# Ledger of designs, part 8: designed miniproteins, single chains, continued (4)

Each design is a single chain, and the fold is of that chain. pLDDT is the mean over its residues in the fold that is shown.

## One batch from the design tools (miniprotein)

Design m12264
Fold by ESMFold2-Fast:
Structure m12264 (fold): chain A 56 residues (1-56)
Amino acid sequence: ALKTGPLSAQERRLAAGLLRYALREGEPLDDALLTKIANALGVTVGQVRAVARELE
């Protein structure tokens, strides 16, 4: 993923899946969770936050 670009369809699906999984397990939707997912996928926190906003 590019720092200023949107995520690929695959990266977006993975980010959405990890977000849904963590929320089901009772993790709060905070910057710590977004950072963990960003590090796991090799993307930026901002890109993960954009996916989280689309899930709301």
Scores: mean pLDDT 76

Design m12265
Fold by ESMFold2-Fast:
Structure m12265 (fold): chain A 68 residues (1-68)
Amino acid sequence: GEEFLKKLEEKIKELKEEIKELEKKREEAKKAGDEEKVKEIEREIEELEGIIALLEAMKKFLEKKLEK
């Protein structure tokens, strides 16, 4: 019954790694002075953060339901 929680944890971990890569690219764009690229990457990070928040909310809901 908890295997779905494990899948959610792994997916959240994967998305957090994607954000780390985007943060690295954002720093590179900042060093290059490419403000438009920085804004583009920031929007992509924000979208992934939103997805992570939904997955974490789902995980907490399922943890509460599976406490037995």
Scores: mean pLDDT 83

Design m12266
Fold by ESMFold2-Fast:
Structure m12266 (fold): chain A 60 residues (1-60)
Amino acid sequence: SSEEREFQRWLMEKYKELSKVLDPSDVSELVQEANRLLEEGKSFEEIRRYFEERVKRLLS
């Protein structure tokens, strides 16, 4: 679906951005967690919210 493609594009852009400021292992874990939540049936909005909160905590 177009929403799924836009979500994956968003996730890849976040991967690129965070790879510049976080350890590779932390970035990989965040992306894996996002994909796991998607497989579990969480909405794109819920996953983005979760991802953003995790990133804020890691950068604090």
Scores: mean pLDDT 81

Design m12267
Fold by ESMFold2-Fast:
Structure m12267 (fold): chain A 85 residues (1-85)
Amino acid sequence: MDAALAALAERLRALGFPEELVERYVELARRLAELAERAGWELTPELLELEAEALEVLAEGYEAAGDAEMARLAREQAERLREKA
């Protein structure tokens, strides 16, 4: 898991994400994976809300990197997940 999260962080840095958003996203990804495993990978309101929060951080990262299109798509997906939470 730690190696996979380190690889994720490097990929986000390569995309031009600010370091603060890389760290925030990786922490949310860790928490999301832990919660998903505890929930037996079933969709729960807690899992959906945490995934939406992670997508919002991802959108901020894409926007900061100059990818407004990916930022918009990530925000739209976060909104859809919150509607289900």
Scores: mean pLDDT 79

Design m12268
Fold by ESMFold2-Fast:
Structure m12268 (fold): chain A 85 residues (1-85)
Amino acid sequence: SENLEKNKEEIIKRLEELIKKTENEELKELLKKAIEYIKKGEFDEAERLLLEAAEKFPEYEEELRKLALEVGILEGMELIERALE
């Protein structure tokens, strides 16, 4: 789906922007790993990692929880598309 790929690209872009904004090296590495999971279509792993990061880094909690929700929506969309095939 073109919409699925577009939403995936937008989430990756926002994660890359957050990597540029933060000075926390541990958070940067967690976000890079989340991007790798998203690129591989491992949305469940990416969502879990972003939620763990939100708990560890309260200064970014709101942004990370929103990103995790959007990754969860991508997972749901992929499951629906596979069920319709």
Scores: mean pLDDT 84

Design m12269
Fold by ESMFold2-Fast:
Structure m12269 (fold): chain A 89 residues (1-89)
Amino acid sequence: MTEEEKELLEKAFKYFDSDGNGTITKEELKRLEEALKKAGIEVDISKFDKDGNGTLDFEEFYELFKAIEEKTGNLREALARIQKILDEE
């Protein structure tokens, strides 16, 4: 993962981190999960919730999108599809 891809992930994380507390809540993760399904990306988000608390910190979020990059081959386009789906809801 490049520095530019990490910057894109930081922007995406802040988009989902509506409370600004450095974690993505279970409700925000449900929105992300639906967006992933609509984008045709099969990733089990629960595998990245290492603490089992129903939230993702930035490191867990990074690992999730690293897996998405490995599956899709294009992180930027995957993020763009997810964001478009979220903007249409």
Scores: mean pLDDT 74

Design m12270
Fold by ESMFold2-Fast:
Structure m12270 (fold): chain A 55 residues (1-55)
Amino acid sequence: GLDDLIDLAVKAVNSGASEEEIKDALLQAYKQNPQLTPEQALLAAEAAIDAKSKS
């Protein structure tokens, strides 16, 4: 479920983002594209968090 996806995202995101930040990014990705696979949603969340870290 979503909780398992959040755990994977926490391990994938090397920016030090919190679990809550990752959860919010995943939910936003799914709101924009409900047809995303879990892997695509993880990549979108990682990209969004990384962009905020660089900005």
Scores: mean pLDDT 70

Design m12271
Fold by ESMFold2-Fast:
Structure m12271 (fold): chain A 80 residues (1-80)
Amino acid sequence: KEEELEKAADRAADLAIQGRWDEALKVVYDTAKKLKATIDEASRIAARVYQRLLDAGVPREEATQIAIRVAKAALDGIDA
């Protein structure tokens, strides 16, 4: 369900921009768990969040830290 993964990435990026990081990570975790995402799909979610943060003007260093946390949340969701 590529559209659901992309929407989760978009929602997570929006929440992270608002400083709502716990909610952003939970959206990614819940979606990865529900859809039984693959490692490749988890990587694509993190990459999409990173790009959307950069496009929104988030500094590269902050965007990188958020993307790493998103990747970990997605992987934790896969393992759940």
Scores: mean pLDDT 82

Design m12272
Fold by ESMFold2-Fast:
Order: structure tokens, then C-alpha cells, then sequence
Structure m12272 (fold): chain A 55 residues (1-55)
């Protein structure tokens, strides 16, 4: 299903960007870390959806 493709791509995007995300979190406050994590998750979901819709 398209949902399974989105889930798989989301995991792959998050894994690929893991080190970049870790670096971006260094020196941030708790609130800033939560916002950065939320933004990263949202971006990964949007990218996964776009790739599946382009198929």
C-alpha cells in the first residue's frame, strides 16, 4: 500500500539524516530541541509523501 511505502521512506529519511539531526540539537535548550525534532519529523513525512505521490 502507499501507506507502507510512506512509512518505509520516512524511516530511511530519518536514518539518513540522523547525524545531521544530532549535530543540529547540540547547544539547544529543551524547547528548541523539541521544536527542531518536530520540524525534522515534519520534513521527513513531507518528503516521503512527495516521493510516493510522484510514483
Amino acid sequence: SKGEKVRKLFKEIMEKNREKLKESLKGKSYIEKMRALADAVGEAVAEALKKVEEE
Scores: mean pLDDT 80

Design m12273
Fold by ESMFold2-Fast:
Structure m12273 (fold): chain A 75 residues (1-75)
Amino acid sequence: RPLTVEEAQDLVNEALRAYIKKYPEKFKERLKVTDEQIEKILTERLSFSELLEITSNASPEDLGEIIQEGLKLLG
């Protein structure tokens, strides 16, 4: 079945957290985010609007690849 917006937001948050836990420096470099923004991702449940604002300096391709790799890390 198709994911709800809320389910999709949860899945993206978990994928990003999984990626940060394994590759924190690569995440920071590729998405051009600050340590404060990384802490926000790790500690808060972010909406798509908030995630897009935090990752606004990244290419959509880099964001998509990181989400895909994070999903693979979740198994």
Scores: mean pLDDT 82

Design m12274
Fold by ESMFold2-Fast:
Structure m12274 (fold): chain A 70 residues (1-70)
Amino acid sequence: GVGEELGDLLEYVASTSTANPAVKAALKKAGEAFKAGKIEEAIKALEEAAKAATNESAKQGLKDGIEKLK
């Protein structure tokens, strides 16, 4: 389902991105939450990742993803 696909994408971005460790950890948590169907927990994890993000592409992707979920 969409949550599983989004979770996989977030884990892929976390593993291949040059983002700092805090962003990677938060993206992994968000991915796990989406795969488990815990949308509210996933949104919280994405917000944590956005706070820690310094990379423009990652920050923009997180903002767009959060907007689509709200």
Scores: mean pLDDT 72

Design m12275
Fold by ESMFold2-Fast:
Structure m12275 (fold): chain A 55 residues (1-55)
Amino acid sequence: SLVEEASERIARGEAPSDEEAAALAEQGGVPASAVLEELKRRKGEDAIARAIARS
């Protein structure tokens, strides 16, 4: 889905398009800013997990 594609893009360090961000907000019934904050947090956790695994 568009939501999953946007999440994967953010996890790879890429910004989602405005359309993808709007779709995430609509899907969850929340402001786009709240969705983006959660996805940025998940990206940070993933980056930390990878750093630990390679240490």
Scores: mean pLDDT 63

Design m12276
Fold by ESMFold2-Fast:
Structure m12276 (fold): chain A 58 residues (1-58)
Amino acid sequence: HHMEEMKKEYEELAKELVDRHIENLKKLGASDETKKRIAEAFRRAGYPVEYVEKIKKA
């Protein structure tokens, strides 16, 4: 399905960006408040809730 293919591409890109951001947050020792603010920015940018929650838990 064409829509399934587009979904996979989006998921791969979103995963890469979220994984990199989580790694950066861990390196910086970001506070829970900072993680929540960054997660909110990702939510506003249209990222799936799953990725927003991963950032909050980083």
Scores: mean pLDDT 75

Design m12277
Fold by ESMFold2-Fast:
Structure m12277 (fold): chain A 58 residues (1-58)
Amino acid sequence: MERDKKSQEYYDKGLEAFKQKDYKTATEYFNKALDQNPPSGSTIGRIQSNKNEAQKKA
């Protein structure tokens, strides 16, 4: 299963969109990263935190 790899890819794309102030796209990628069910609780927490920040800015 490629859950960890795909989750990381989506998270990185979300961060890139966030840096470009494309908060809606960032939120979508963070959601996709979470949907991959990453194996680490710390990773999940970090993605959720950035998603919440993107939603706040949207």
Scores: mean pLDDT 75

Design m12278
Fold by ESMFold2-Fast:
Structure m12278 (fold): chain A 56 residues (1-56)
Amino acid sequence: SAAARERLDRAIREAQELFEKGEYDKAMEVLGRTLRELAAAGQVLDEDYELPLPKP
């Protein structure tokens, strides 16, 4: 779970940078791919884990 969280955190940072650049499609692809891979590997995150998305 810790390794899965680190991997997701890395993907979130990449996605945040893409969001700041206005590349939303790429940001969503990065997050979606990482979440899909973690789910396929049986890795789940707690409900209290929040995605740090940029505010408008």
Scores: mean pLDDT 70

Design m12279
Fold by ESMFold2-Fast:
Structure m12279 (fold): chain A 91 residues (1-91)
Amino acid sequence: MLEEAIEKLKEAKRALEEGDIEKAREKALEAMRLMNEALPSLNKEAQTLVNGANFLILVALVHADLGDLEEAIRSLEAAIELVEEAKRIQS
């Protein structure tokens, strides 16, 4: 579950780098859905990291809508790092 979410977030980041905001939003929302599906099975520390990632994804989407692609990419990179850490401590 989290592995698939990480791949979707990486696809979203790539879409932002290519200027495809609609594709980035689609992939980011898919990642958030997968993360929310995984959330009840995670330990408390991993849940905190995933919730932090969800917040950063929302920040990234707001920046993308405003045309601040650099800030959107930075927020999405931070979200990816949090989900990767959540996966690491959960395994």
Scores: mean pLDDT 88

Design m12281
Fold by ESMFold2-Fast:
Structure m12281 (fold): chain A 115 residues (1-115)
Amino acid sequence: MRVLHVHALATPDRITLSVGVVDEETGELLAEPREVVIEGPLDDATIARAAAALAEAVRALVAEVGAPDRVRISVVSEVSPEQAERLAAALADAARSVAPEAEVETTVGLLPASL
């Protein structure tokens, strides 16, 4: 089963997206991971740019390895839970727009103060 993993790190001034495709049964990486950085405050415009960048990355990976069966989105945030949830929702909608037949799951966490 092909699973597309999206890891988003949100800080007050940037969003870093890491996107890869894995075979769940073997744990094999099916394509080279992609990284995208979106600079700016975590507002609606920055979230929209991150969602657009994710859609392009997902489209490129789908062209390379085929459509995923599942999309797992993990958001780790130094910002408020409300902003992290908004980002997670926007990324999930972007993934659904490119892979409409895939099941999309989101997880939101806060970055520990020790990091």
Scores: mean pLDDT 80

Design m12282
Fold by ESMFold2-Fast:
Structure m12282 (fold): chain A 64 residues (1-64)
Amino acid sequence: MQSYIDRAREAIENGTMAEALSYLEQALLIDPNNPEALELLAELRKRGLTEQVDNLEAFVNAQL
């Protein structure tokens, strides 16, 4: 879990947004209520990735 969140944070800082989304997807599939993962999703929305974040959230909910 924490390794996915750490990798997602690093990807966001490096501008590799597709990697950040992939790591957050893995983290949320393990724990959909993880507060750090949800905070990073909010950061991606703030950076203009609203549609990608919405699609990720819908996908995770469908897998649960």
Scores: mean pLDDT 80

Design m12284
Fold by ESMFold2-Fast:
Structure m12284 (fold): chain A 74 residues (1-74)
Amino acid sequence: DDELEKIVESLSEIEKKILQEILKNADRPVSAAELAERLGLSQSTVSYHLRHLEEKGLVKREGNLYSPDFETIH
Protein backbone atom coordinates (compact mmCIF):
# COMPACT_ATOMS: atom_id res chain seq x y z
CA ASP A 1 0.00 0.00 0.00
CA ASP A 2 2.86 2.43 0.86
CA GLU A 3 4.51 1.47 -2.45
CA LEU A 4 1.26 1.88 -4.41
CA GLU A 5 0.65 5.33 -2.87
CA LYS A 6 4.16 6.45 -3.93
CA ILE A 7 3.55 5.21 -7.48
CA VAL A 8 0.17 7.00 -7.72
CA GLU A 9 1.66 10.26 -6.34
CA SER A 10 4.41 10.07 -9.01
CA LEU A 11 1.78 10.20 -11.80
CA SER A 12 1.15 13.32 -13.90
CA GLU A 13 -2.33 14.90 -13.86
CA ILE A 14 -3.09 13.38 -17.28
CA GLU A 15 -1.98 9.91 -16.10
CA LYS A 16 -4.16 10.23 -12.97
CA LYS A 17 -7.18 11.15 -15.14
CA ILE A 18 -6.53 8.21 -17.50
CA LEU A 19 -6.22 5.82 -14.55
CA GLN A 20 -9.46 7.17 -13.02
CA GLU A 21 -11.35 6.58 -16.30
CA ILE A 22 -10.04 2.99 -16.49
CA LEU A 23 -11.05 2.39 -12.85
CA LYS A 24 -14.55 3.84 -13.47
CA ASN A 25 -14.96 1.24 -16.24
CA ALA A 26 -13.39 -1.70 -14.34
CA ASP A 27 -16.31 -3.92 -15.47
CA ARG A 28 -14.90 -3.85 -19.04
CA PRO A 29 -11.56 -3.03 -20.74
CA VAL A 30 -11.33 0.34 -22.54
CA SER A 31 -9.45 1.35 -25.70
CA ALA A 32 -7.03 4.27 -26.06
CA ALA A 33 -9.49 5.78 -28.57
CA GLU A 34 -12.36 5.71 -26.03
CA LEU A 35 -10.14 7.29 -23.36
CA ALA A 36 -9.00 9.98 -25.80
CA GLU A 37 -12.63 10.82 -26.69
CA ARG A 38 -13.71 10.94 -23.02
CA LEU A 39 -10.74 13.08 -21.90
CA GLY A 40 -10.55 15.39 -24.96
CA LEU A 41 -7.01 14.24 -25.78
CA SER A 42 -5.44 12.77 -28.91
CA GLN A 43 -5.14 8.97 -29.12
CA SER A 44 -1.34 9.32 -29.43
CA THR A 45 -1.18 11.36 -26.18
CA VAL A 46 -3.32 8.79 -24.34
CA SER A 47 -1.25 5.88 -25.73
CA TYR A 48 1.98 7.60 -24.57
CA HIS A 49 0.68 7.95 -21.00
CA LEU A 50 -0.88 4.45 -21.03
CA ARG A 51 2.60 3.07 -21.76
CA HIS A 52 3.89 4.85 -18.65
CA LEU A 53 1.02 3.46 -16.55
CA GLU A 54 1.73 -0.04 -17.93
CA GLU A 55 5.45 0.33 -17.09
CA LYS A 56 4.44 1.25 -13.50
CA GLY A 57 2.23 -1.86 -13.27
CA LEU A 58 -1.01 0.13 -12.83
CA VAL A 59 -2.69 -1.02 -16.08
CA LYS A 60 -2.34 -3.97 -18.44
CA ARG A 61 -2.95 -4.26 -22.17
CA GLU A 62 -5.23 -6.98 -23.60
CA GLY A 63 -5.10 -6.65 -27.40
CA ASN A 64 -6.18 -3.04 -28.07
CA LEU A 65 -7.88 -2.72 -24.65
CA TYR A 66 -6.62 -1.62 -21.21
CA SER A 67 -7.74 -2.67 -17.72
CA PRO A 68 -6.48 -2.22 -14.11
CA ASP A 69 -3.52 -4.45 -13.21
CA PHE A 70 -4.89 -6.45 -10.27
CA GLU A 71 -1.39 -7.63 -9.24
CA THR A 72 -0.41 -4.03 -8.37
CA ILE A 73 -3.85 -2.57 -7.44
CA HIS A 74 -5.29 -4.35 -4.36
Scores: mean pLDDT 76

Design m12285
Fold by ESMFold2-Fast:
Structure m12285 (fold): chain A 60 residues (1-60)
Amino acid sequence: MSLREQIAELGEELQREMVREILETGVVPPSAEARRRLIERLGERMGLSPAEVERLVAGL
């Protein structure tokens, strides 16, 4: 799977989790939280630090 496909897949998973949190708490998480979670998950999948993931994504 390409990096763009991985980002799209993780974005979909993240969106499902955010909807679940809204339904459970009645509170919308901050937008910065969604970005942070995406970077963390992409880093876990690729074995990279958050800073390395951010530099890689910035190159897209």
Scores: mean pLDDT 71

Design m12286
Fold by ESMFold2-Fast:
Structure m12286 (fold): chain A 57 residues (1-57)
Amino acid sequence: DIVATIEEMVRLVYEEGLSYAEVAERLGVSPATVRRAVRLALEHGPEEAARLLLPPA
């Protein structure tokens, strides 16, 4: 579930104080993805962030 993954990214960055690289390593994604996901989740919420990160082809 991508929404739950984005919520976990935000929690790890703000609750645990992990860097984007550390969160990326933990979740098996790129640091750029974590940075973008966290930014979008703070702006639009995790549900909309999920939609913006992985638009349909």
Scores: mean pLDDT 77

Design m12287
Fold by ESMFold2-Fast:
Structure m12287 (fold): chain A 60 residues (1-60)
Amino acid sequence: ATAPSPEELARAIADYLEKQGRTEEAEKVRKLLQEDPEAARRYGLRIAGELQFEEMEAAK
């Protein structure tokens, strides 16, 4: 497939957050994924975006 499903994207985001040491946020994404994959994706993207911004600032 050329585009990931909301479930696939949410899992990828949770794995990314776990690798960054954000285990509680990763667990929240996985819990949301069981109830509402779209909500899990939206929440995960928000947190991942904030984390990426923090990483860019820390690299300076």
Scores: mean pLDDT 74

Design m12288
Fold by ESMFold2-Fast:
Structure m12288 (fold): chain A 58 residues (1-58)
Amino acid sequence: MMTPEEIRDAARVMRTAGVPPEAAARALARLGGMSLEAARRVVENPEISVEEVARLME
């Protein structure tokens, strides 16, 4: 299971690599064991904190 830091960093890497937001959210939902809605929040908020990602993973 990925940590909140790894999820945030993965989202930033996917954004830089040009991965479509919908595909990035689906990948993060699987990797982080989180809901698609929570993963979408991470993808759509590039300035999201690690603490916010940790809360979304709960």
Scores: mean pLDDT 81

Design m12289
Fold by ESMFold2-Fast:
Structure m12289 (fold): chain A 84 residues (1-84)
Amino acid sequence: SAARERVSQMIVRAVNEMKEKLDAVLNEKDPARQRKLEVELLLEAVRRVEEEVRASDLPEEEKAALLAELERVRATIEAAAAGG
């Protein structure tokens, strides 16, 4: 869907803008700690994108669609972090 593609691109941009957090993930040698840092990075990226969407001049229906997709992504990340 258009919302899914747009949210994916916004999250990728947000991750790339968090250079210090991304660098910390890439330089972590312990797989368990690396996964924890990756989860924290992705959840912060979702939060930043949610704030960007809410602050935007987009129609309310488009905001609702993007926020629903962001909630789905957040739930997926949290489920993966919980270990199944």
Scores: mean pLDDT 86

Design m12290
Fold by ESMFold2-Fast:
Structure m12290 (fold): chain A 63 residues (1-63)
Amino acid sequence: MKKYLARALKTVKSDSPAVLSFEKGDLLLIEKLYDDGDAVARSLKTGKEGLVGLSDIEILEEV
């Protein structure tokens, strides 16, 4: 599956280890896209991986 560089459109805070927390403007690497509007991403700032909503991010480019 292709990977993508993305930018956070808003700040998301989650207490769940399955969900990625990030701040508006953070760069994320999208590891996997699902057809239901979710993705698995890694924060380039923190190195943490988790689920993100596609509505919370902007895909910049394929990597």
Scores: mean pLDDT 81

Design m12291
Fold by ESMFold2-Fast:
Structure m12291 (fold): chain A 78 residues (1-78)
Amino acid sequence: MSKAELLGRAAGYYEKAGGAANRAKAAEVRQEAQDLGLDEAAFSRGYLEALLEADRLGLSPEEQAALGDEYYAKAQAV
């Protein structure tokens, strides 16, 4: 998975988790991807997949936020 797709997944999970803090994290992740000139299509794919998975699996807001943190950490390692 590319850094763009990993950041996309992180943003999607944070946004789906809701709340002001998580929405701020999602916005920061999107800005990081833009500042790095990452592939917008890969980011969008990760974002949409995260939204669909969260809905399909019935994830709680806490589980969604934790996945956001996990995918953000994975993106920093690439």
Scores: mean pLDDT 87

Design m12292
Fold by ESMFold2-Fast:
Structure m12292 (fold): chain A 114 residues (1-114)
Amino acid sequence: MEEVIKLLEEKAKEAEKNGDYETAARYYLQIGKIYLENGDFEKAKEYFEKAVEYARKAGNDSLIADAYTLLAEAYLKLGEFEKAIKYAQMSLDIDPNNERAKKILEEAKKKLEE
């Protein structure tokens, strides 16, 4: 796991240096997903925040929406329901048909009602 993450982080940094912000964002999404799957929600959040930054620099709306959806999921897993709602809504503002973002939004709202 750590060896794979180091390789992906090196590739992301190389893409950043080359001005390839779309590729950098995609690698940061991949790293964040690995941390999310392994229950390290704080690390997942950090890498999804980097993915948002580089997706915005790339100007790729689809990638920005994906990054917001995954950032919202990380906040949901951390119990930060208001932030999960915020980022899920930001994803839906770009892609209204994003089923994952809709589910995260509904789950976070339900948690606030508990």
Scores: mean pLDDT 89

Design m12293
Fold by ESMFold2-Fast:
Structure m12293 (fold): chain A 98 residues (1-98)
Amino acid sequence: ALDEAVEYFEKAAEYFRKAAELSTDPVAQELFNKAAEYFRKAAEAARKGDIDKALEYVSEAMQYAVQARNVASPEAQPYIDEAIEYLRKAAEALRKAR
C-alpha cells in the first residue's frame, strides 16, 4: 500500500512535468511547481510511515493541481487530469495502509 502510494506520486509528478512542458503561462508553471512540491512531501511522509501527514500533503497537491488545470492550455489539461487521477489512487492506497 505505501509502496503503491509512492509509485502513484511518481506517476503524478511525471504527468505534471509533461503538462508544464506544454504551458508557457507563468501562473500555471507556479501552480505545477507547487503541486509537484507537495507530491514530493507526500511521498516522503508516506516513506516515513506518516500516513496522516501524507494525506494532508495530497490534499494540498490536489488543490494546486485543480487550480493549475483551470489556467492550463487545452494541450496540457489531459496530463493534469492524469496527475489528478494518480493523486486519487495514492490517497486510496494511503488510507488502505492504515
Scores: mean pLDDT 81

Design m12294
Fold by ESMFold2-Fast:
Structure m12294 (fold): chain A 69 residues (1-69)
Amino acid sequence: SSAQKRIEELEKQLAENPDDAKTWFEIGQLYAFTGDYDKAIEYYEKAIALNPDDRQARAALQSVKVMKK
């Protein structure tokens, strides 16, 4: 799927720059969109660890945790 191809492209970008919080967040959003909430949580938590002041990433994490229940 197009979402899976985009995830693969972004994961290659993370290999080059693993401290890019924005890329971690974007991959999390794609996993949430495809219904893989466990992966979405992992990537959002990493994005928040790199940028704790990102309210959008924290809100996205809370939202996906509620949806997983």
Scores: mean pLDDT 87

Design m12295
Fold by ESMFold2-Fast:
Structure m12295 (fold): chain A 91 residues (1-91)
Amino acid sequence: KEIAEEALKLLKEAIKKILKGKFEEAEKLLKKAEELADKVENPEIRALLHRAIEYLKEAMEKMKEGKIPEAIGYILAALGDLIEAERLLKS
């Protein structure tokens, strides 16, 4: 599914930008991913993508606050949702 696959790619890039402290670039990627997630027809995949986006927004705010362990926790939660979304796409 081309739209969901593109959203997954953008969210993986957003994680890299958050980890590098490139928050403006991460915010642009998260916004594009949200627009794509809204167009995903499968409601379970759509919900996983939206939840991953919410976790990454929280991770970014925690990184800005210097709360690195909490930020990593949110990134790991987002990765779990992205792995499940990818599994559902391959099924």
Scores: mean pLDDT 88

Design m12296
Fold by ESMFold2-Fast:
Structure m12296 (fold): chain A 83 residues (1-83)
Amino acid sequence: MEEKEKLIKEAEELRKEFDKSDNLVDQVYAALAEIVLALIKNSKTFTEEDLKRVKRILERLKDPAYREKVRAEWEAFQAKRKA
């Protein structure tokens, strides 16, 4: 049960992090995190194996390299329109 609560918190934090950007890719990641969060919250009979799979999905969504690349590209696009 404790592990499930930890995954809920991680999914919520990921959704909020992705939601900070108006970039379409970041919004897709935010939607994916929200779907994962809904699955965790609505599952009353989560198995140990299910928890491991969800944890790995969240770890993939947390890939900072790709997320930062997308954010940087969006910021560069915005900056060129202002300058």
Scores: mean pLDDT 72

Design m12297
Fold by ESMFold2-Fast:
Structure m12297 (fold): chain A 72 residues (1-72)
Amino acid sequence: AAAQAAAEAEHARRDERVLESPLTKEMIDSIVKALLDAGLINEEQAEELRKRLETAKSVREAVKIIHDLLKK
């Protein structure tokens, strides 16, 4: 596994409540940038991901969109 910090475990507990929250444009930009910086997506995938995430009604849907894009 990539390096995980114990501090991230506390954020994971909040994720369950946040998953039902609506997705904001700033959250979309942050997610896309994080994935690009990690080398998990390229520029074309970043554009597709941003467009798809704009149609997501919740963070949970956004996570599914990200997973589907990365799975291909």
Scores: mean pLDDT 69

Design m12298
Fold by ESMFold2-Fast:
Parts: sequence; C-alpha cells; structure tokens
Structure m12298 (fold): chain A 90 residues (1-90)
Amino acid sequence: MAREELEELDREAVETGRELVKALEAGDAEKARELLKKLEELYRKAVELTREYLLEQGFSEEEAEAAQERLRERTEALVKKLEEKIKAVE
C-alpha cells in the first residue's frame, strides 16, 4: 500500500537527514553530499507515491496532482538550502 511505502520513506528520510546534520556539524562536506544525494532519491520516491496515496484515499486527480506539485516544490527548495549549507562547510 502506498501509505506504508510513504511511512517507510519518511522514516528513512528522517534518519538520513539526521546523519546529514551530523556530517555538516563535523565539517565533512563529502559525506554530507552523499547523504544529500540519498535524501533527494527518497524525496523523489515520496513525491511519486504521494499522488498514488491520495488517489487511494478518494481525492480527485486534480487534487492529487496539486498536492504532488506542492510537495515537489517544497523538497526541491529544501535540497537547494542543504546544498548551500554543504558549500559553506567546504
């Protein structure tokens, strides 16, 4: 079920994010970049599954697409901010 897959992705994203923060605090830009790449992959999967999940919940295709696009914009903005933080510790 898309919900269970989303919950697992959220769990992995939270763990990866915590490791990324630790790498940034340690000044390990290389490790932080590897973790950011993993986080981007998890976010892409979550964006894709969000549409499927909302359709399963009875939302319209228009509502599901709007929510997916909003999540995509938010995750892209977060990734950009994290990349800027990594550049600051190089």
Scores: mean pLDDT 83

Design m12300
Fold by ESMFold2-Fast:
Structure m12300 (fold): chain A 72 residues (1-72)
Amino acid sequence: SNEEKFAKILAALEAAGITPSEKIKEQVRLMIESGLSPENIATAVGLMLRNDGKISLSELKPLAEAIEKALK
């Protein structure tokens, strides 16, 4: 379900030590509802966190891979 996908993404972020903002949570829900692939959701979330200064460039790929795997 979309709620299960949302919970998995939040769990992956928490495991990485990241507390998502309400805006990021909103964007994650919209991406899931829009039917984006796990790879596209993972990439978009990683880029949003990078743009917000919440992760370094070197953390982007490992975080995106963790989110993508959580959605498989």
Scores: mean pLDDT 84

Design m12301
Fold by ESMFold2-Fast:
Structure m12301 (fold): chain A 72 residues (1-72)
Amino acid sequence: PSQEEIDKEVYLALLEMATAVALLANRDDPEKVAEIRKLGDEYIQKIENAKTAEEAKKLFDEGVKKINEISA
């Protein structure tokens, strides 16, 4: 695979991990769990459809930022 494909897979895996950690941290708050899950799924789909590693990184940074804003 190309470096671009490898970088995209890395960002996808990192976002999946960040989402899982946020879900676990907020497991007793059903509203936060629902928002984090929705946001994680949305950004996973966006990264899967990204055309470049640069686009994937931007989407990863954005997704993590939004998840952290919900996760207290």
Scores: mean pLDDT 85

